# Designed miniproteins, single chains, continued (5): the designs that were tried, part 94

Each design is a single chain, and the fold is of that chain. pLDDT is the mean over its residues in the fold that is shown.

## One batch from the design tools (miniprotein)

Design m19241
Fold by ESMFold2-Fast:
Structure m19241 (fold): chain A 96 residues (1-96)
Amino acid sequence: SAETRRIVREVGRHLGLSEEQIERIIEEVEALLRNPLSETQLRAELGLVNPEDYEELKRLAEEGASPLEIAEKGIELGLSKEQAVIAGAYFTALRR
């Protein structure tokens, strides 16, 4: 979607990701939105091995955190920049 592309591009560029990485992230977020995963599968895909870390990112999104704020928290929790951007874009899309 146009909204997903806009968000991933803004956050990805802010975090220093390449255009190639940004395009891959857009495809992954759109795939997740079309075919939602279970919590266990989504945690594995995003590298969120602890359920508490997953709940923290989801809660931040529900409380109105921006995609960038969620991505920055994801990085703090040990996610790669790519995984963090996917989480930020995906969790904020779910609250809409």
Scores: mean pLDDT 86

Design m19242
Fold by ESMFold2-Fast:
Structure m19242 (fold): chain A 96 residues (1-96)
Amino acid sequence: MEEEVIKKAEEIAEKNLKELEELLEEYKKKAEANKDDAEKVKELIRELHTEVMIKMIKELLKKGEPELAEKLFEIYLRSTSATPEEVEKLKKTLEE
């Protein structure tokens, strides 16, 4: 069940590798620019995690797998201290 979610996320990542690489490079540059600011780096890592989850959820919905998208969202909520605004953004993505 969770293994199937991970496998589907990996397949989506492979298909969207270029977009994910661009996202990773953007956040890598921001982290390097703020390497002496631990709080800023922590915020950037959290933002990156949220953006990756939004992309994965959208791709799962596009593939017609809303139950897997919901499971990925549940896993994300268990693994992160996302802000209420970030959680609301992900909920809106699932409802689209």
Scores: mean pLDDT 69

Design m19243
Fold by ESMFold2-Fast:
Structure m19243 (fold): chain A 78 residues (1-78)
Amino acid sequence: TPSPAEKLAEYLRKVGETEKKLGRTKSSELLYKAADVVEKNKDSSLEEVTKLAVEAVKDDPLVERQVKTIGTHLRLKE
């Protein structure tokens, strides 16, 4: 069973892949960056890795809101 951090990273990568297919390369790059940060901190709690992911994408308010929404969604399922 994947850890909460691994689930968040997988979800961020899937969203990033969708953004890339839609031609939103900058959003895709930020989402992949967030996923990479989460994977490097996989032993941390879901709350902690969500905060790190949000910090990694803070330069784009729309992507930041998207990452916050994903983290909240996963937290509500756990």
Scores: mean pLDDT 82

Design m19244
Fold by ESMFold2-Fast:
Structure m19244 (fold): chain A 57 residues (1-57)
Amino acid sequence: SLEDVAREVSERTGVSLTTAALLVRMLAEGESPRAIAERLGVSPEVVRTARELLERS
């Protein structure tokens, strides 16, 4: 589930669960990784980690 992916992103990257949940939702909705990084103020590394975890789901 997206919630399980968000928890894993939060645990692996250190971003808050709220930020991880928004990030995972935005990726699932097809938003650009670059736009998400800029909107949430997270590094491209955090977005890449979220994408990899979401692709494993």
Scores: mean pLDDT 84

Design m19245
Fold by ESMFold2-Fast:
Structure m19245 (fold): chain A 70 residues (1-70)
Amino acid sequence: MARERLDELFAREAEAIGREAIEREIEELEEKIKELEPKRDEPESMAKIVGLELRILVLREMLEAAEARR
């Protein structure tokens, strides 16, 4: 049950970090994506954008896990 294990880890980490801190990190990552967007056609910039998008996805899942517990 890998999904349930990930949900538990996400919920615990969200509790430790706090919802506001996670929301700020998402905002910072979104700003970095905006900086790289004009260079999206460059391979190195595209790779960075994908990495930042993946981090945002994980952080949003952590927020969802924390909200589900409230």
Scores: mean pLDDT 74

Design m19246
Fold by ESMFold2-Fast:
Structure m19246 (fold): chain A 88 residues (1-88)
Amino acid sequence: GKKLVEEIREDAEALIEAAKEGNITKVVGSTLRLIGIIIDLELEGKTELAKKMRELVDKLVSAAMAGDIKAAEEQAKELVKFAEEELG
């Protein structure tokens, strides 16, 4: 519901901020929080939603780890849009 969308938004924003700072430890921390949400979706039987979220998180994390802040911000927007449309 709305709380889950807000958690995804906050974790994505924290990941972007960490990437801007070059703080890999904080990028990993935000990534693990997003992975926790994916695992919860899988445990709830929402397998297709979990798979789609994993694909979006992988793209976000790849851009962030590469230091491509613009690409990471674009991927974060796609992840939040997915959350609002499918998990809201």
Scores: mean pLDDT 88

Design m19247
Fold by ESMFold2-Fast:
Structure m19247 (fold): chain A 68 residues (1-68)
Amino acid sequence: PSEEEIDREVREALILIKIAITKLYVERHPDDPRVEEIKRLIEQAEKALERGDLDTAEKYANEAGKLG
């Protein structure tokens, strides 16, 4: 694989890890008043990943992580 291809795969993996950590936070803190906002941001990050839009996915994953 090319360096560019490896960088893309690493970036995708990091975004998925961030989403997974934030989902775990939501599961462990269901009474946090920000849970619905965090869930919305996770959903947007996942939809962006589905489209291959890594910039948008990373943005939403980071925003969700900042709240958790």
Scores: mean pLDDT 82

Design m19248
Fold by ESMFold2-Fast:
Structure m19248 (fold): chain A 83 residues (1-83)
Amino acid sequence: SAMAEMERNSEILGEFYRKVSEALEKMRNDPNVTPEDIEAFRRTLMEAVVNPDDEAARAAVAKLLGVAVSTVTRALEALRKIK
């Protein structure tokens, strides 16, 4: 059903957002991480969202979050379905 698909997509995006927030918080608390590093992370994340065919951007996000590339792909697909 459409409602079940919406709930599933919301859960996928919620988990993805949580991992992104956790990664950003860890970076903010790391004395070896600069504000420029945090901006680079945000830019990479936005690039993956804006260019869904950019496999390099998806791979970079997956590496930064410590997840599989397929996890990033699923989150981006869920985001596209909500738009």
Scores: mean pLDDT 77

Design m19249
Fold by ESMFold2-Fast:
Structure m19249 (fold): chain A 64 residues (1-64)
Amino acid sequence: SLADDMIRRVTAEVERRYGSEVGEELRRLILENIKRNQPKTVEEISQVIQESMDRINERVARRE
């Protein structure tokens, strides 16, 4: 599906940049959000991915 393709590509990019543990965490956050919010449109799925990415970026930016 389009959603699966988007999730796979974003997860692969994060794994390349920050490592497999961070990629797995991103995938988990996206799937948890999908389960809670039940997104039905490409726009809603993109929003879920962006919110999950923002959380990962905040954690990576923390130096301690």
Scores: mean pLDDT 78

Design m19250
Fold by ESMFold2-Fast:
Structure m19250 (fold): chain A 79 residues (1-79)
Amino acid sequence: MEEAVEAAKKALEAAKKGNIDEASRYLTEFLRKLNEAYRKGDLEGVAKGLRYLAEVFKAMGLEDFANALKEEADRLEKQ
């Protein structure tokens, strides 16, 4: 999950700068790593990844999607 978190941070920085192509590339890498963590049963890592994805969506002005992702992360982290 460390690599996924780094990809999410880079996506967040690119999104804040309005660099949609770079943000999309890092977001795709992040989602690939998030899916791998899900398949391995790393629910804590998935929850952490979803929290970073929520920050990316919030930076893009998609607050409703960001809130939904944060709620899902909270649900996974408590189980």
Scores: mean pLDDT 76

Design m19251
Fold by ESMFold2-Fast:
Structure m19251 (fold): chain A 85 residues (1-85)
Amino acid sequence: SWRELFIRAMELYEEILTKMGLGGTGRRLREGMIDALLNGQMSVEEQKLELEMLIQMGKNAIDAGISPELAEELIRLAEEGIKLL
């Protein structure tokens, strides 16, 4: 489901931020976004915007040479998530 894809995309984003030395920030962002999703606090438009942001962040990570394999998987999951919305 798109919900499972969103959760997995946020987990990958946390992993990428952790490899950048931003693990605490990544954990807070993942927990906050998943909580907002599970409590119905995100509109479909907001979910799409967050997935588009994750695609851009993944592209930036690839360009910077940071965890390119994880970043490519993040982009793939986020693009699939948008298709399911």
Scores: mean pLDDT 82

Design m19252
Fold by ESMFold2-Fast:
Structure m19252 (fold): chain A 119 residues (1-119)
Amino acid sequence: SAEEGRKALDKFLTTEDEAAAREAAKHFDAPAVQKYVAYGHILLKEEPLPVIDEKTVKEVMVEMAERLGFDKEKVEELLKNKKYKELAELISEEHAKTRTKLDELAEALARAAKELLAE
């Protein structure tokens, strides 16, 4: 479940225990999101993600936007119009209102997305 995933991810971000990261990843439905969550320790250490691709970024953005209460169909509309920067900014702005270990990961994801989309 999302709540169990959040708890496991918080443990990972606090202890850097890779087993906790893998436990957290299995609570996400999209395989690309699971993979990206498992690489959260790289983001926290300010290292470049070795396996981040556009599909992974999109799937994680959809998952994070859903957690912020955005409808998946509305998020997919932005993705179809290739409004990735706008979606990343919306996710980052909403997470700035509530701070958790997951929010820190979402901010790191938004930064990575902006780098991939290049301004």
Scores: mean pLDDT 56

Design m19253
Fold by ESMFold2-Fast:
Structure m19253 (fold): chain A 96 residues (1-96)
Amino acid sequence: SAAEKREELLKFLEEVRKEAAEILNYKNDPEAFIKEMRRIIEERLEEEPFAPTLLALLEAQVTREREKALEAVELMRKEGILEEEEVEEALELIER
């Protein structure tokens, strides 16, 4: 289900965040922290089914560009993480 896939994506996000936190402190340097998260995701891109989606979400969050947010939402829809009726709400949340 979409809910189960969302839980898997969130679990992967939490794993990446914890691994980055072993080296860096988000509060002291959020840009370096996000860069380390990207590096970890990129290293696991071929192994983790939701790695491309998580990478797109981080890019949308960093750039705050609508086009990047739309790309992330479309990947979530294609992977079955979002139902069609959830797309508009998810886009609004990512753009914040």
Scores: mean pLDDT 78

Design m19254
Fold by ESMFold2-Fast:
Structure m19254 (fold): chain A 81 residues (1-81)
Amino acid sequence: SEVEKLLQELEEKLSEVLDEEDTSRVTAAVYHAYANKWSEEEFEARLETLAATLLARGVPEERVRRAKELAREGWRRLKEV
């Protein structure tokens, strides 16, 4: 399906900046936002919580910022399906 294709593309891009576990967590959050029709505010709140966790574990700010950009783009593309 187009949804599965977009999620796979997102996971591949996230894997360039995050480890496997964090890639899976961010991808799952994007899918959950799509499947449950979250508001922009709910999605951003979840994304900020994930970002705070990554930063607390020592992931560089530039990688966290890129992961957030990828997650937002992925969710936007899923909503267009």
Scores: mean pLDDT 89

Design m19255
Fold by ESMFold2-Fast:
Structure m19255 (fold): chain A 100 residues (1-100)
Amino acid sequence: ALAEAVAHYRRALELVKEAGKASPEETQKLTEEAIEHLRRAGDALAAAVPEGPLWRRQVENAIKEIKELAEKSKTDKEKSFKRMRDIVEDGLRAAEAAAA
């Protein structure tokens, strides 16, 4: 359901915000949890809308970029997590527009 996808995006955004402030040990765990919520959002969108394959591709691209940013966060945590937040916020806005 679209409401389920929006809920998963909101949780992913909160987890990315928490990961940016967390200890190094907690940062990886919170980032992996955020990726799992993005995956679930993508699955919910793909099941709920005619453009499911497009939504799945967009979510897969976002997950790939977030994984790359998680590696870069070892060098610059603040910059990497700011970009991760922007990616998740953009996805959330798109999901909310689809739900409207």
Scores: mean pLDDT 82

Design m19256
Fold by ESMFold2-Fast:
Structure m19256 (fold): chain A 62 residues (1-62)
Amino acid sequence: SDVEEVVKKQLEESGLDKELMDEIIATLEKRIEELGKDPEAIEEARKKLEIFKKVFEEKEKE
């Protein structure tokens, strides 16, 4: 998806390390828990989190 490609480009340009990537994922997971009043918003946020996880995992495998 376009979002995944944009995230990949930003990650390559920013030089994010493993520690910072893990911190970003943990922060997003915590925010999803705080959203617990809206199932649709949670589902959308989880989809975004999965895109971030995939991009970060591919960066680690380099």
Scores: mean pLDDT 71

Design m19257
Fold by ESMFold2-Fast:
Structure m19257 (fold): chain A 120 residues (1-120)
Amino acid sequence: SPEEKLKKMQKLYDEMIDLYNEVRENKASLEEIKAVADRMLKLAEEIVEIALELFEEVLDEKKFEELKKQIEELMEKARQAHAKVHAAKTQEEALAALEEMLAEVEKILGLAVEAYEEAK
């Protein structure tokens, strides 16, 4: 159901937050932060897949294409932030880029919540 898809996306996002908090609190190495960025990117891709499935269920074709474009643009920004993590020379730069990834994925979740609420 759409509600179950929203709950699954939230759980995946919560896992991303947990991964970020673990590397921040444990003073993880730059290589460990880069490995976490790869895991977070995979979670973000799963969130996008579920969001697109939700949109197909609840939106007409025109609204679906508009929100799909917005999500693809946000996901591209998340991929750019992921690339910044891998280019980072310091732990502080890598952590800042992980925060950028989280911010873009949070916006994707917001679009999914809005689409669900409008379709009620």
Scores: mean pLDDT 89

Design m19258
Fold by ESMFold2-Fast:
Structure m19258 (fold): chain A 61 residues (1-61)
Amino acid sequence: MPSIEELIEEARRILETEDDEAAERRLLQLYHQFAAAHGDSAETQALAAELSRLARERRAR
């Protein structure tokens, strides 16, 4: 499993390269994969907050 920093960078690349619907679906999958491996950890909460922020910024466009 990649680190939280690697997942956040992957999420940014997804948002730059995919359409809105595909990007949101892929971000949700990244979150679920990380949560399944790490549970309800501080890292999982930080990832959820960052992905939610990125998705909100995308939806504003």
Scores: mean pLDDT 75

Design m19259
Fold by ESMFold2-Fast:
Structure m19259 (fold): chain A 70 residues (1-70)
Amino acid sequence: LTNDNAYTLVDEVAKELGKELTIEEKQKILIEAAKQLNLENVQELFEIVEDDSKIELKLKLRETLKELLK
């Protein structure tokens, strides 16, 4: 999985919380975030990250990542 924007978002949220994640941990967090947002798979999450019109869904994703990384 090579969606740089989704991984960058995880890195930014982890950094705000004082955490550093391995690539494997980032993948697990993205899968869990997709489940929390009632998405079928991580590919739908990548589509949300790439779509500039889905600002509210991106905000929910960021909050979900913060909660999962606590």
Scores: mean pLDDT 77

Design m19260
Fold by ESMFold2-Fast:
Structure m19260 (fold): chain A 100 residues (1-100)
Amino acid sequence: DPSAILAERERLEQEILELLRENKELMIDAMMEANDPLSREEIEAILDKLLEDGSRENLLDLVYLVSGLATRVQDPELLEIADELREKVIRIAELEVQLK
């Protein structure tokens, strides 16, 4: 019965989404600092659209974006968040292996 594994995966996906939502301003600031040609309003609109989808694919893409930004701008708070997000992604991957 994979129901417990599916429930844990959904919980981790929700935790990732919540961390991304809570740290949206930090992500916007990092994208601005990384010399992105987009305005703050354009960046916010893109992030809001990705966060509204909530699909696993979008969550993974956002985690990779945060990891890349953290490495580029070297912000300690963003680096810590990127590490936490990566740990959750690794756990989801482990659960996926257990499912199939």
Scores: mean pLDDT 79

Design m19261
Fold by ESMFold2-Fast:
Structure m19261 (fold): chain A 65 residues (1-65)
Amino acid sequence: SSMAAAREAAKARLEEWFGGKAEVRIVDGRFEVSIKPTSATTESAIRLQAVAAALEVGGEVRIVP
């Protein structure tokens, strides 16, 4: 599916952008993002990027522990 490929590409881009500050997994067509302890500004940026990427590929995002 082109949509599955788009999600995998988005995951790779997010992981590169986050630089190890968050882990991204794709579970049942949804992005699961685990944010490592960081500043409030960095956490907000990570959340915003994850939501934007999910919107682009017709997916959903969930922040997980």
Scores: mean pLDDT 78

Design m19262
Fold by ESMFold2-Fast:
Order: C-alpha cells, then structure tokens, then sequence
Structure m19262 (fold): chain A 88 residues (1-88)
C-alpha cells in the first residue's frame, strides 16, 4: 500500500498548497476535488469501494456548497456522508 499512501499525501499537500496560494474559485474547487480524491483513497483501504466513493462524493458536494454560500445544503450533504460512513 506504499503507492496509495504516497498518492494520498501528494493530494493532501497539493490541496493545502492551492488554498494557501489562492482564493480564486478555480483554486478552491481544485483543492476540494483533490481533498475528495484523497478521502476516497483513504476510505477505500477500510470500506467497500462503493461506500468510499459515495462518502467522498458527498463530502466534495458539501464543500462546494459551503464555498457557494449554501450552508444548509452543505450541512445536509455532510450529514448524508456521515450516515454512509456509519452504515458501511
């Protein structure tokens, strides 16, 4: 699992760098995408692939909704992600 651990670290470091360097919508969206991909890889080590993909997808949608100022939608999506994680 060395390659997966290195990929997760790379994605997380890239997301942090983008957020530190720019507040542009493009940089924020890319950082959110990288974070979701890292989360999916991390969860795929302990959860079924379908559950890992669903949690990562919901987390990404929640972060994008929060960035767009849709706090209620973001809260709903994070709640759905937690429910998928708990049932997996």
Amino acid sequence: MKKVEEEIRRLEEEAERLLAESDSPEAVEEAIELGARALELRLSQVLPKEAAEEVAKLSKEAELARYAGKEEEAERLFKEAKEVLEKA
Scores: mean pLDDT 81

Design m19263
Fold by ESMFold2-Fast:
Parts: sequence; C-alpha cells; structure tokens
Structure m19263 (fold): chain A 97 residues (1-97)
Amino acid sequence: MSVEEVRERFLERVREIAEETIKRGKGKSDEEKRKLILEMARRMGELLAEAVEELRRAGASEEEIEAFRREAEEYIREKVKEIAKELGIEEPPIEEP
C-alpha cells in the first residue's frame, strides 16, 4: 500500500467523523458541542495512529512517516476549527492548556 493510499483513506475517515460530529451537535448546548468536538479530535488522533502503523508495516521510511504525521496533525487542527465554527463554538477546546 502506498503513502498516498493511506493518506486518502485517512482523509475520508476524518471527513466522516467531522460530518457525524456536525449531525450530533445540531440542537445541543455549547457545553455538549465542546464535548463532541473533543471526542471528534480524539477519534481523529486514533485514526492518525492507525495510519502511521499501516505505513510502518508497508515499509515506509521514517522520513515519509514523519512528513505524513505533520500534514495529518495540521489537517486535524484545521478540521477541528472548521467544525467548531460550523457548530458556533468560537474557541475550539483542543488548544486549551
């Protein structure tokens, strides 16, 4: 399996989780929406870990794995911001200390 195939599968699953989160968040309180966004981020992180493991098993180099991880982490951060905005939450909880 190529790095590109793993990337495509990862992006599709991230989109599915995002769509599910929007659907579940409609009509909920801001507190419940924040909890759903945190759960979404956690699930996306688990998908990233799975994708990295698939790349390692496929014989990808450490450099390729690191590049993918950096791109995927940035994509997750931007997706969390997008979904938070869609649900009317101005400050996404993923960045809280």
Scores: mean pLDDT 80

Design m19264
Fold by ESMFold2-Fast:
Structure m19264 (fold): chain A 124 residues (1-124)
Amino acid sequence: MVLLVDDNPVVLALFKEALDALGIETIVASSVKEAIELLEKGTEVDLIVTDGITPSGSGLELAEKAQELGIPLIGFGPSSRPYRDDPRLTAYTESVAEAVEAVARLLGVPIDEELLERLRKAEG
């Protein structure tokens, strides 16, 4: 199960559609606080994707919790870019297509190149 942390419904819909097509179950948190609460109550999570790694520190709290629990963390998008070299991040990605590819690779799921091409086109 992949935990998606994003407040953008369009980006969230693209992730959910893509991961569902790969047979990957997803859960959603609309904030870093909600994501941390899900993890603290013992929700089984194999990987986290977040756009919430920000200079204000709340995203870094999620990164610390993921490291503590040994859960891979992908930082996504422009808000996470300043932290792309942070050792608590398993990967940093600029796009939904790159994040979906990284998720598939980390979970050992075969990639669907036609799905990735559709995502790249949908993003720009």
Scores: mean pLDDT 76

Design m19265
Fold by ESMFold2-Fast:
Structure m19265 (fold): chain A 77 residues (1-77)
Amino acid sequence: SNKEKAKEYEEKGKKYIELGGERLMAGDLEGAAEEFEKAAEYYKKSAELDPEDKKSKDNAETSKRAAEGLRETIAGG
């Protein structure tokens, strides 16, 4: 079902958030930005399949903003 597929995408988004956090702890801003960009894509796909799940939409926005902030830091440093 679309809800089962949405849950698969949500789990993938969560894994990429965890990877992004690990990259940040290692000082790898570029790698962290890439992982948060992937997280945002998967959470967005989840929200499209299950629009009633506001968490996936919020997580997509948060992940996108985290990646944008890191890209801005890299470009400005």
Scores: mean pLDDT 87

Design m19266
Fold by ESMFold2-Fast:
Structure m19266 (fold): chain A 103 residues (1-103)
Amino acid sequence: KPSKEELKKEAEKYFKKGLEAFKEGNYEKAIEYARLAILLAPEDHELRVKALKLIGESFYKMGKYELAIEYYEKALKIAEEYNLSKELIEELKKKIEEAKKKL
């Protein structure tokens, strides 16, 4: 059974793979890798928020604006609950409003 430390390292690797897939325009693969990162490190609140944001951004790029809003709102809720960076919170709020304008 992998340690929590090993699972966190694997989660960070999957998140990196998700970012690369997103950069390459492979939004479905970006979502898959981001979901794996969340699954492997559910207690890493900052990584969870970044991964949920990546899922939202991927849905936004795919024109799935309602899903993008859902995942940005999930990320925002965690970011506010765990007092994460004000910059990240404001970025998420801006992304939600931008996606709402597309509806």
Scores: mean pLDDT 90

Design m19267
Fold by ESMFold2-Fast:
Structure m19267 (fold): chain A 88 residues (1-88)
Amino acid sequence: KKKELEEKIEELLKEAGKYVRKGDLEKAEELIVEAAKEPFLLNDKELMKKIVDYLRDLAEELEKEGKLEEAKILRQMAESLARLAGLN
């Protein structure tokens, strides 16, 4: 059960990353919210941390690529999710 959820989250985040790189931030946000929904409802802080860490890592890569606005939006999403999950 938990491993299937982890695999679903990884697939959703990978797809979100593709949309961010294409500049489709609306679709990326939809996929990120879907990835976070079940971990949030289950209060699974470990899975929420994996999502937050993924978004921060992707934002760092985008900053290196000169995509500063996309990186800023991902960092804001990561911070919001970290606060919701109590990951201060």
Scores: mean pLDDT 84

Design m19268
Fold by ESMFold2-Fast:
Structure m19268 (fold): chain A 96 residues (1-96)
Amino acid sequence: SPAQQRGQQLLDDYTATLNAILQQVKEAAKTQDPKTFIKFATQAMVRMLGLTTDKILQARQDPRMSPEQQAALEKQLLAIHKQAVQQVLDIVSQAE
């Protein structure tokens, strides 16, 4: 359906942007001093939260999605967000 196509496009865009932020965190962990890295990782987590919130609002404001489709998409966005934040925290915990 057109709603499923829009939901998938939103997920694809979200996942691509989130993965780009994760890649920046992984690179910063290798190239930056620990103090600068922790600051960068904190800012990356804030950017991730903003991105996730914006995508949830975008889904809720789509008049062509049912409430059930919006809820399912929100659940997927939150699950992906939690996994991404956990990856950042795991990298932070390994920083010296």
Scores: mean pLDDT 87

Design m19269
Fold by ESMFold2-Fast:
Structure m19269 (fold): chain A 90 residues (1-90)
Amino acid sequence: SEKEKKIEELIKEIEEVLGEAAETLSDEDKKKLAELFKEALQKLYVDKDYEGALEILKEIYKFLEEKGVPEELLKRLKELIKKLEEVVKE
């Protein structure tokens, strides 16, 4: 569907931003980020739980903010999460 295609494109962009953010993290925090993102993908693609996936992505944002990830990456992630939330509510 058109909605599913938009979600896939936004998730790909989120993954790219999370990859850049991961480069600023410790190995322990990289593993935590990877596990959280894997959980978000499980909710989204297996469980079809879009709201659950959004909640995990918001937790990822908070985690990265608390770890002092660069403001530019946080702004990009926040905008992508907002766009994903808007697509989910369409």
Scores: mean pLDDT 88

Design m19270
Fold by ESMFold2-Fast:
Structure m19270 (fold): chain A 58 residues (1-58)
Amino acid sequence: GEHQAKLALQALEANGYSKKEKADFLRNYARMLASRGGEQLATAAAYEEEAKKLEAEA
């Protein structure tokens, strides 16, 4: 779920994973949320935008 994704992202950040690796994680999670539809579409769009920002900084 969303909470697990946040914990995973925090762990990646704490262990020094690259911005590209974090962006890939967010994109995969956003894809999963988008496939479920409904209220998750807004959350998926937000994670896609965050992934784009991380990729632009890499």
Scores: mean pLDDT 75

Design m19271
Fold by ESMFold2-Fast:
Structure m19271 (fold): chain A 78 residues (1-78)
Amino acid sequence: AEELAKKIVEKAAEIAGDKEYVSVTDVFEAALSLGLSEKEAEVIALTVQIEANLNGLGTRATREVALEGVIRGLKMIE
């Protein structure tokens, strides 16, 4: 879970082309590119959005906040 979460966040940062922030859309696209289903990617994107909102970041997340959201989302999908 944690290793896959790190790969998703790294890929999201690559897609974003931004050193500080990734969007929820970047996380969704990263999850899909790493072989997750559309439904699994939607859950992960939602958990990243929740973590971003809890940290006052709106529709974007820092790499640290995105990592927490992705870890939570991966634990929810089965």
Scores: mean pLDDT 81

Design m19272
Fold by ESMFold2-Fast:
Structure m19272 (fold): chain A 68 residues (1-68)
Amino acid sequence: ATTKLIVESNSPLLTPAVIESVLANLGYTAKVTELAPGKYLVEVVGDVDLAKINAALAPFNAKVSLHV
């Protein structure tokens, strides 16, 4: 199963590659697609700890939510 997340940030430092690297460091396998400037669709293999992902992306002023 795949968990879909929306990641929104106004930080110019947050890119698809950075999101993929952060999630990989947390042990997730994810595909990141830019939907609009500062808005990303993140498709993660399996279940996610949303609080853990929010904490990891907090330095980038990111808002993480489930997409569905």
Scores: mean pLDDT 84

Design m19273
Fold by ESMFold2-Fast:
Structure m19273 (fold): chain A 81 residues (1-81)
Amino acid sequence: SMSPEEQLEKEFLTRLYELARQLARGEISEAEMEAQVREEVDAYLAQLPHLSEEEKAALTESALRLTRETAEGLRARDAAR
């Protein structure tokens, strides 16, 4: 069985992946993606009150980077078709 923390992370990553897909398809702008990723991070962090401010900042930066890299990977795959 999945731990509560693992379940929250899986749900969070699934939401980031959907935002990456929308960005890759041109359905949202880079600015809209950044705003929505920050909202998703805030919602996720509200469930993790033990994290330091430095850890929260690092998670936000990692989430933005992951979402952009995922969108770029999806665009590259679509361009190869």
Scores: mean pLDDT 84

Design m19274
Fold by ESMFold2-Fast:
Parts: structure tokens; C-alpha cells; sequence
Structure m19274 (fold): chain A 68 residues (1-68)
């Protein structure tokens, strides 16, 4: 799976929105992943492997939130 820049932008917006209602510790983690994704899109948009790793980390945070 290779995410498009549009999909990554949508994910960044989604993570930022979730962070508004999340507990402070979880919100900080969500914002960190969103920031790293934004930095990747700005400085190295062709780095598919780094994008995939950040998507996996976001998924892990969302799974932790669902378990709570």
C-alpha cells in the first residue's frame, strides 16, 4: 500500500482532530505523528518507507485508544 499525498494530508487532519478530544498524553503522541508526517511531506515526499512507518505508528496509537 502506497499512500498518496492527499491521503497523508487527510490523515494529518484526522489525527489533529482526534488530539483535540484525547487525553493529554495521547494527544501529544497523535500530534507528534501528525508533525512528523507533515515534515516528511515537506522535506522528503517520495520517502514511501518512512510514510508507511508513520502510518503504522498512527495505527498503533489508534488501537491503544480503542482498547481504552
Amino acid sequence: YVPTNEELESLISFLEELAKSAPPEVAARLREVARRLRDLLTNDPDNIEAARELLQEAGDILDEMAAR
Scores: mean pLDDT 77

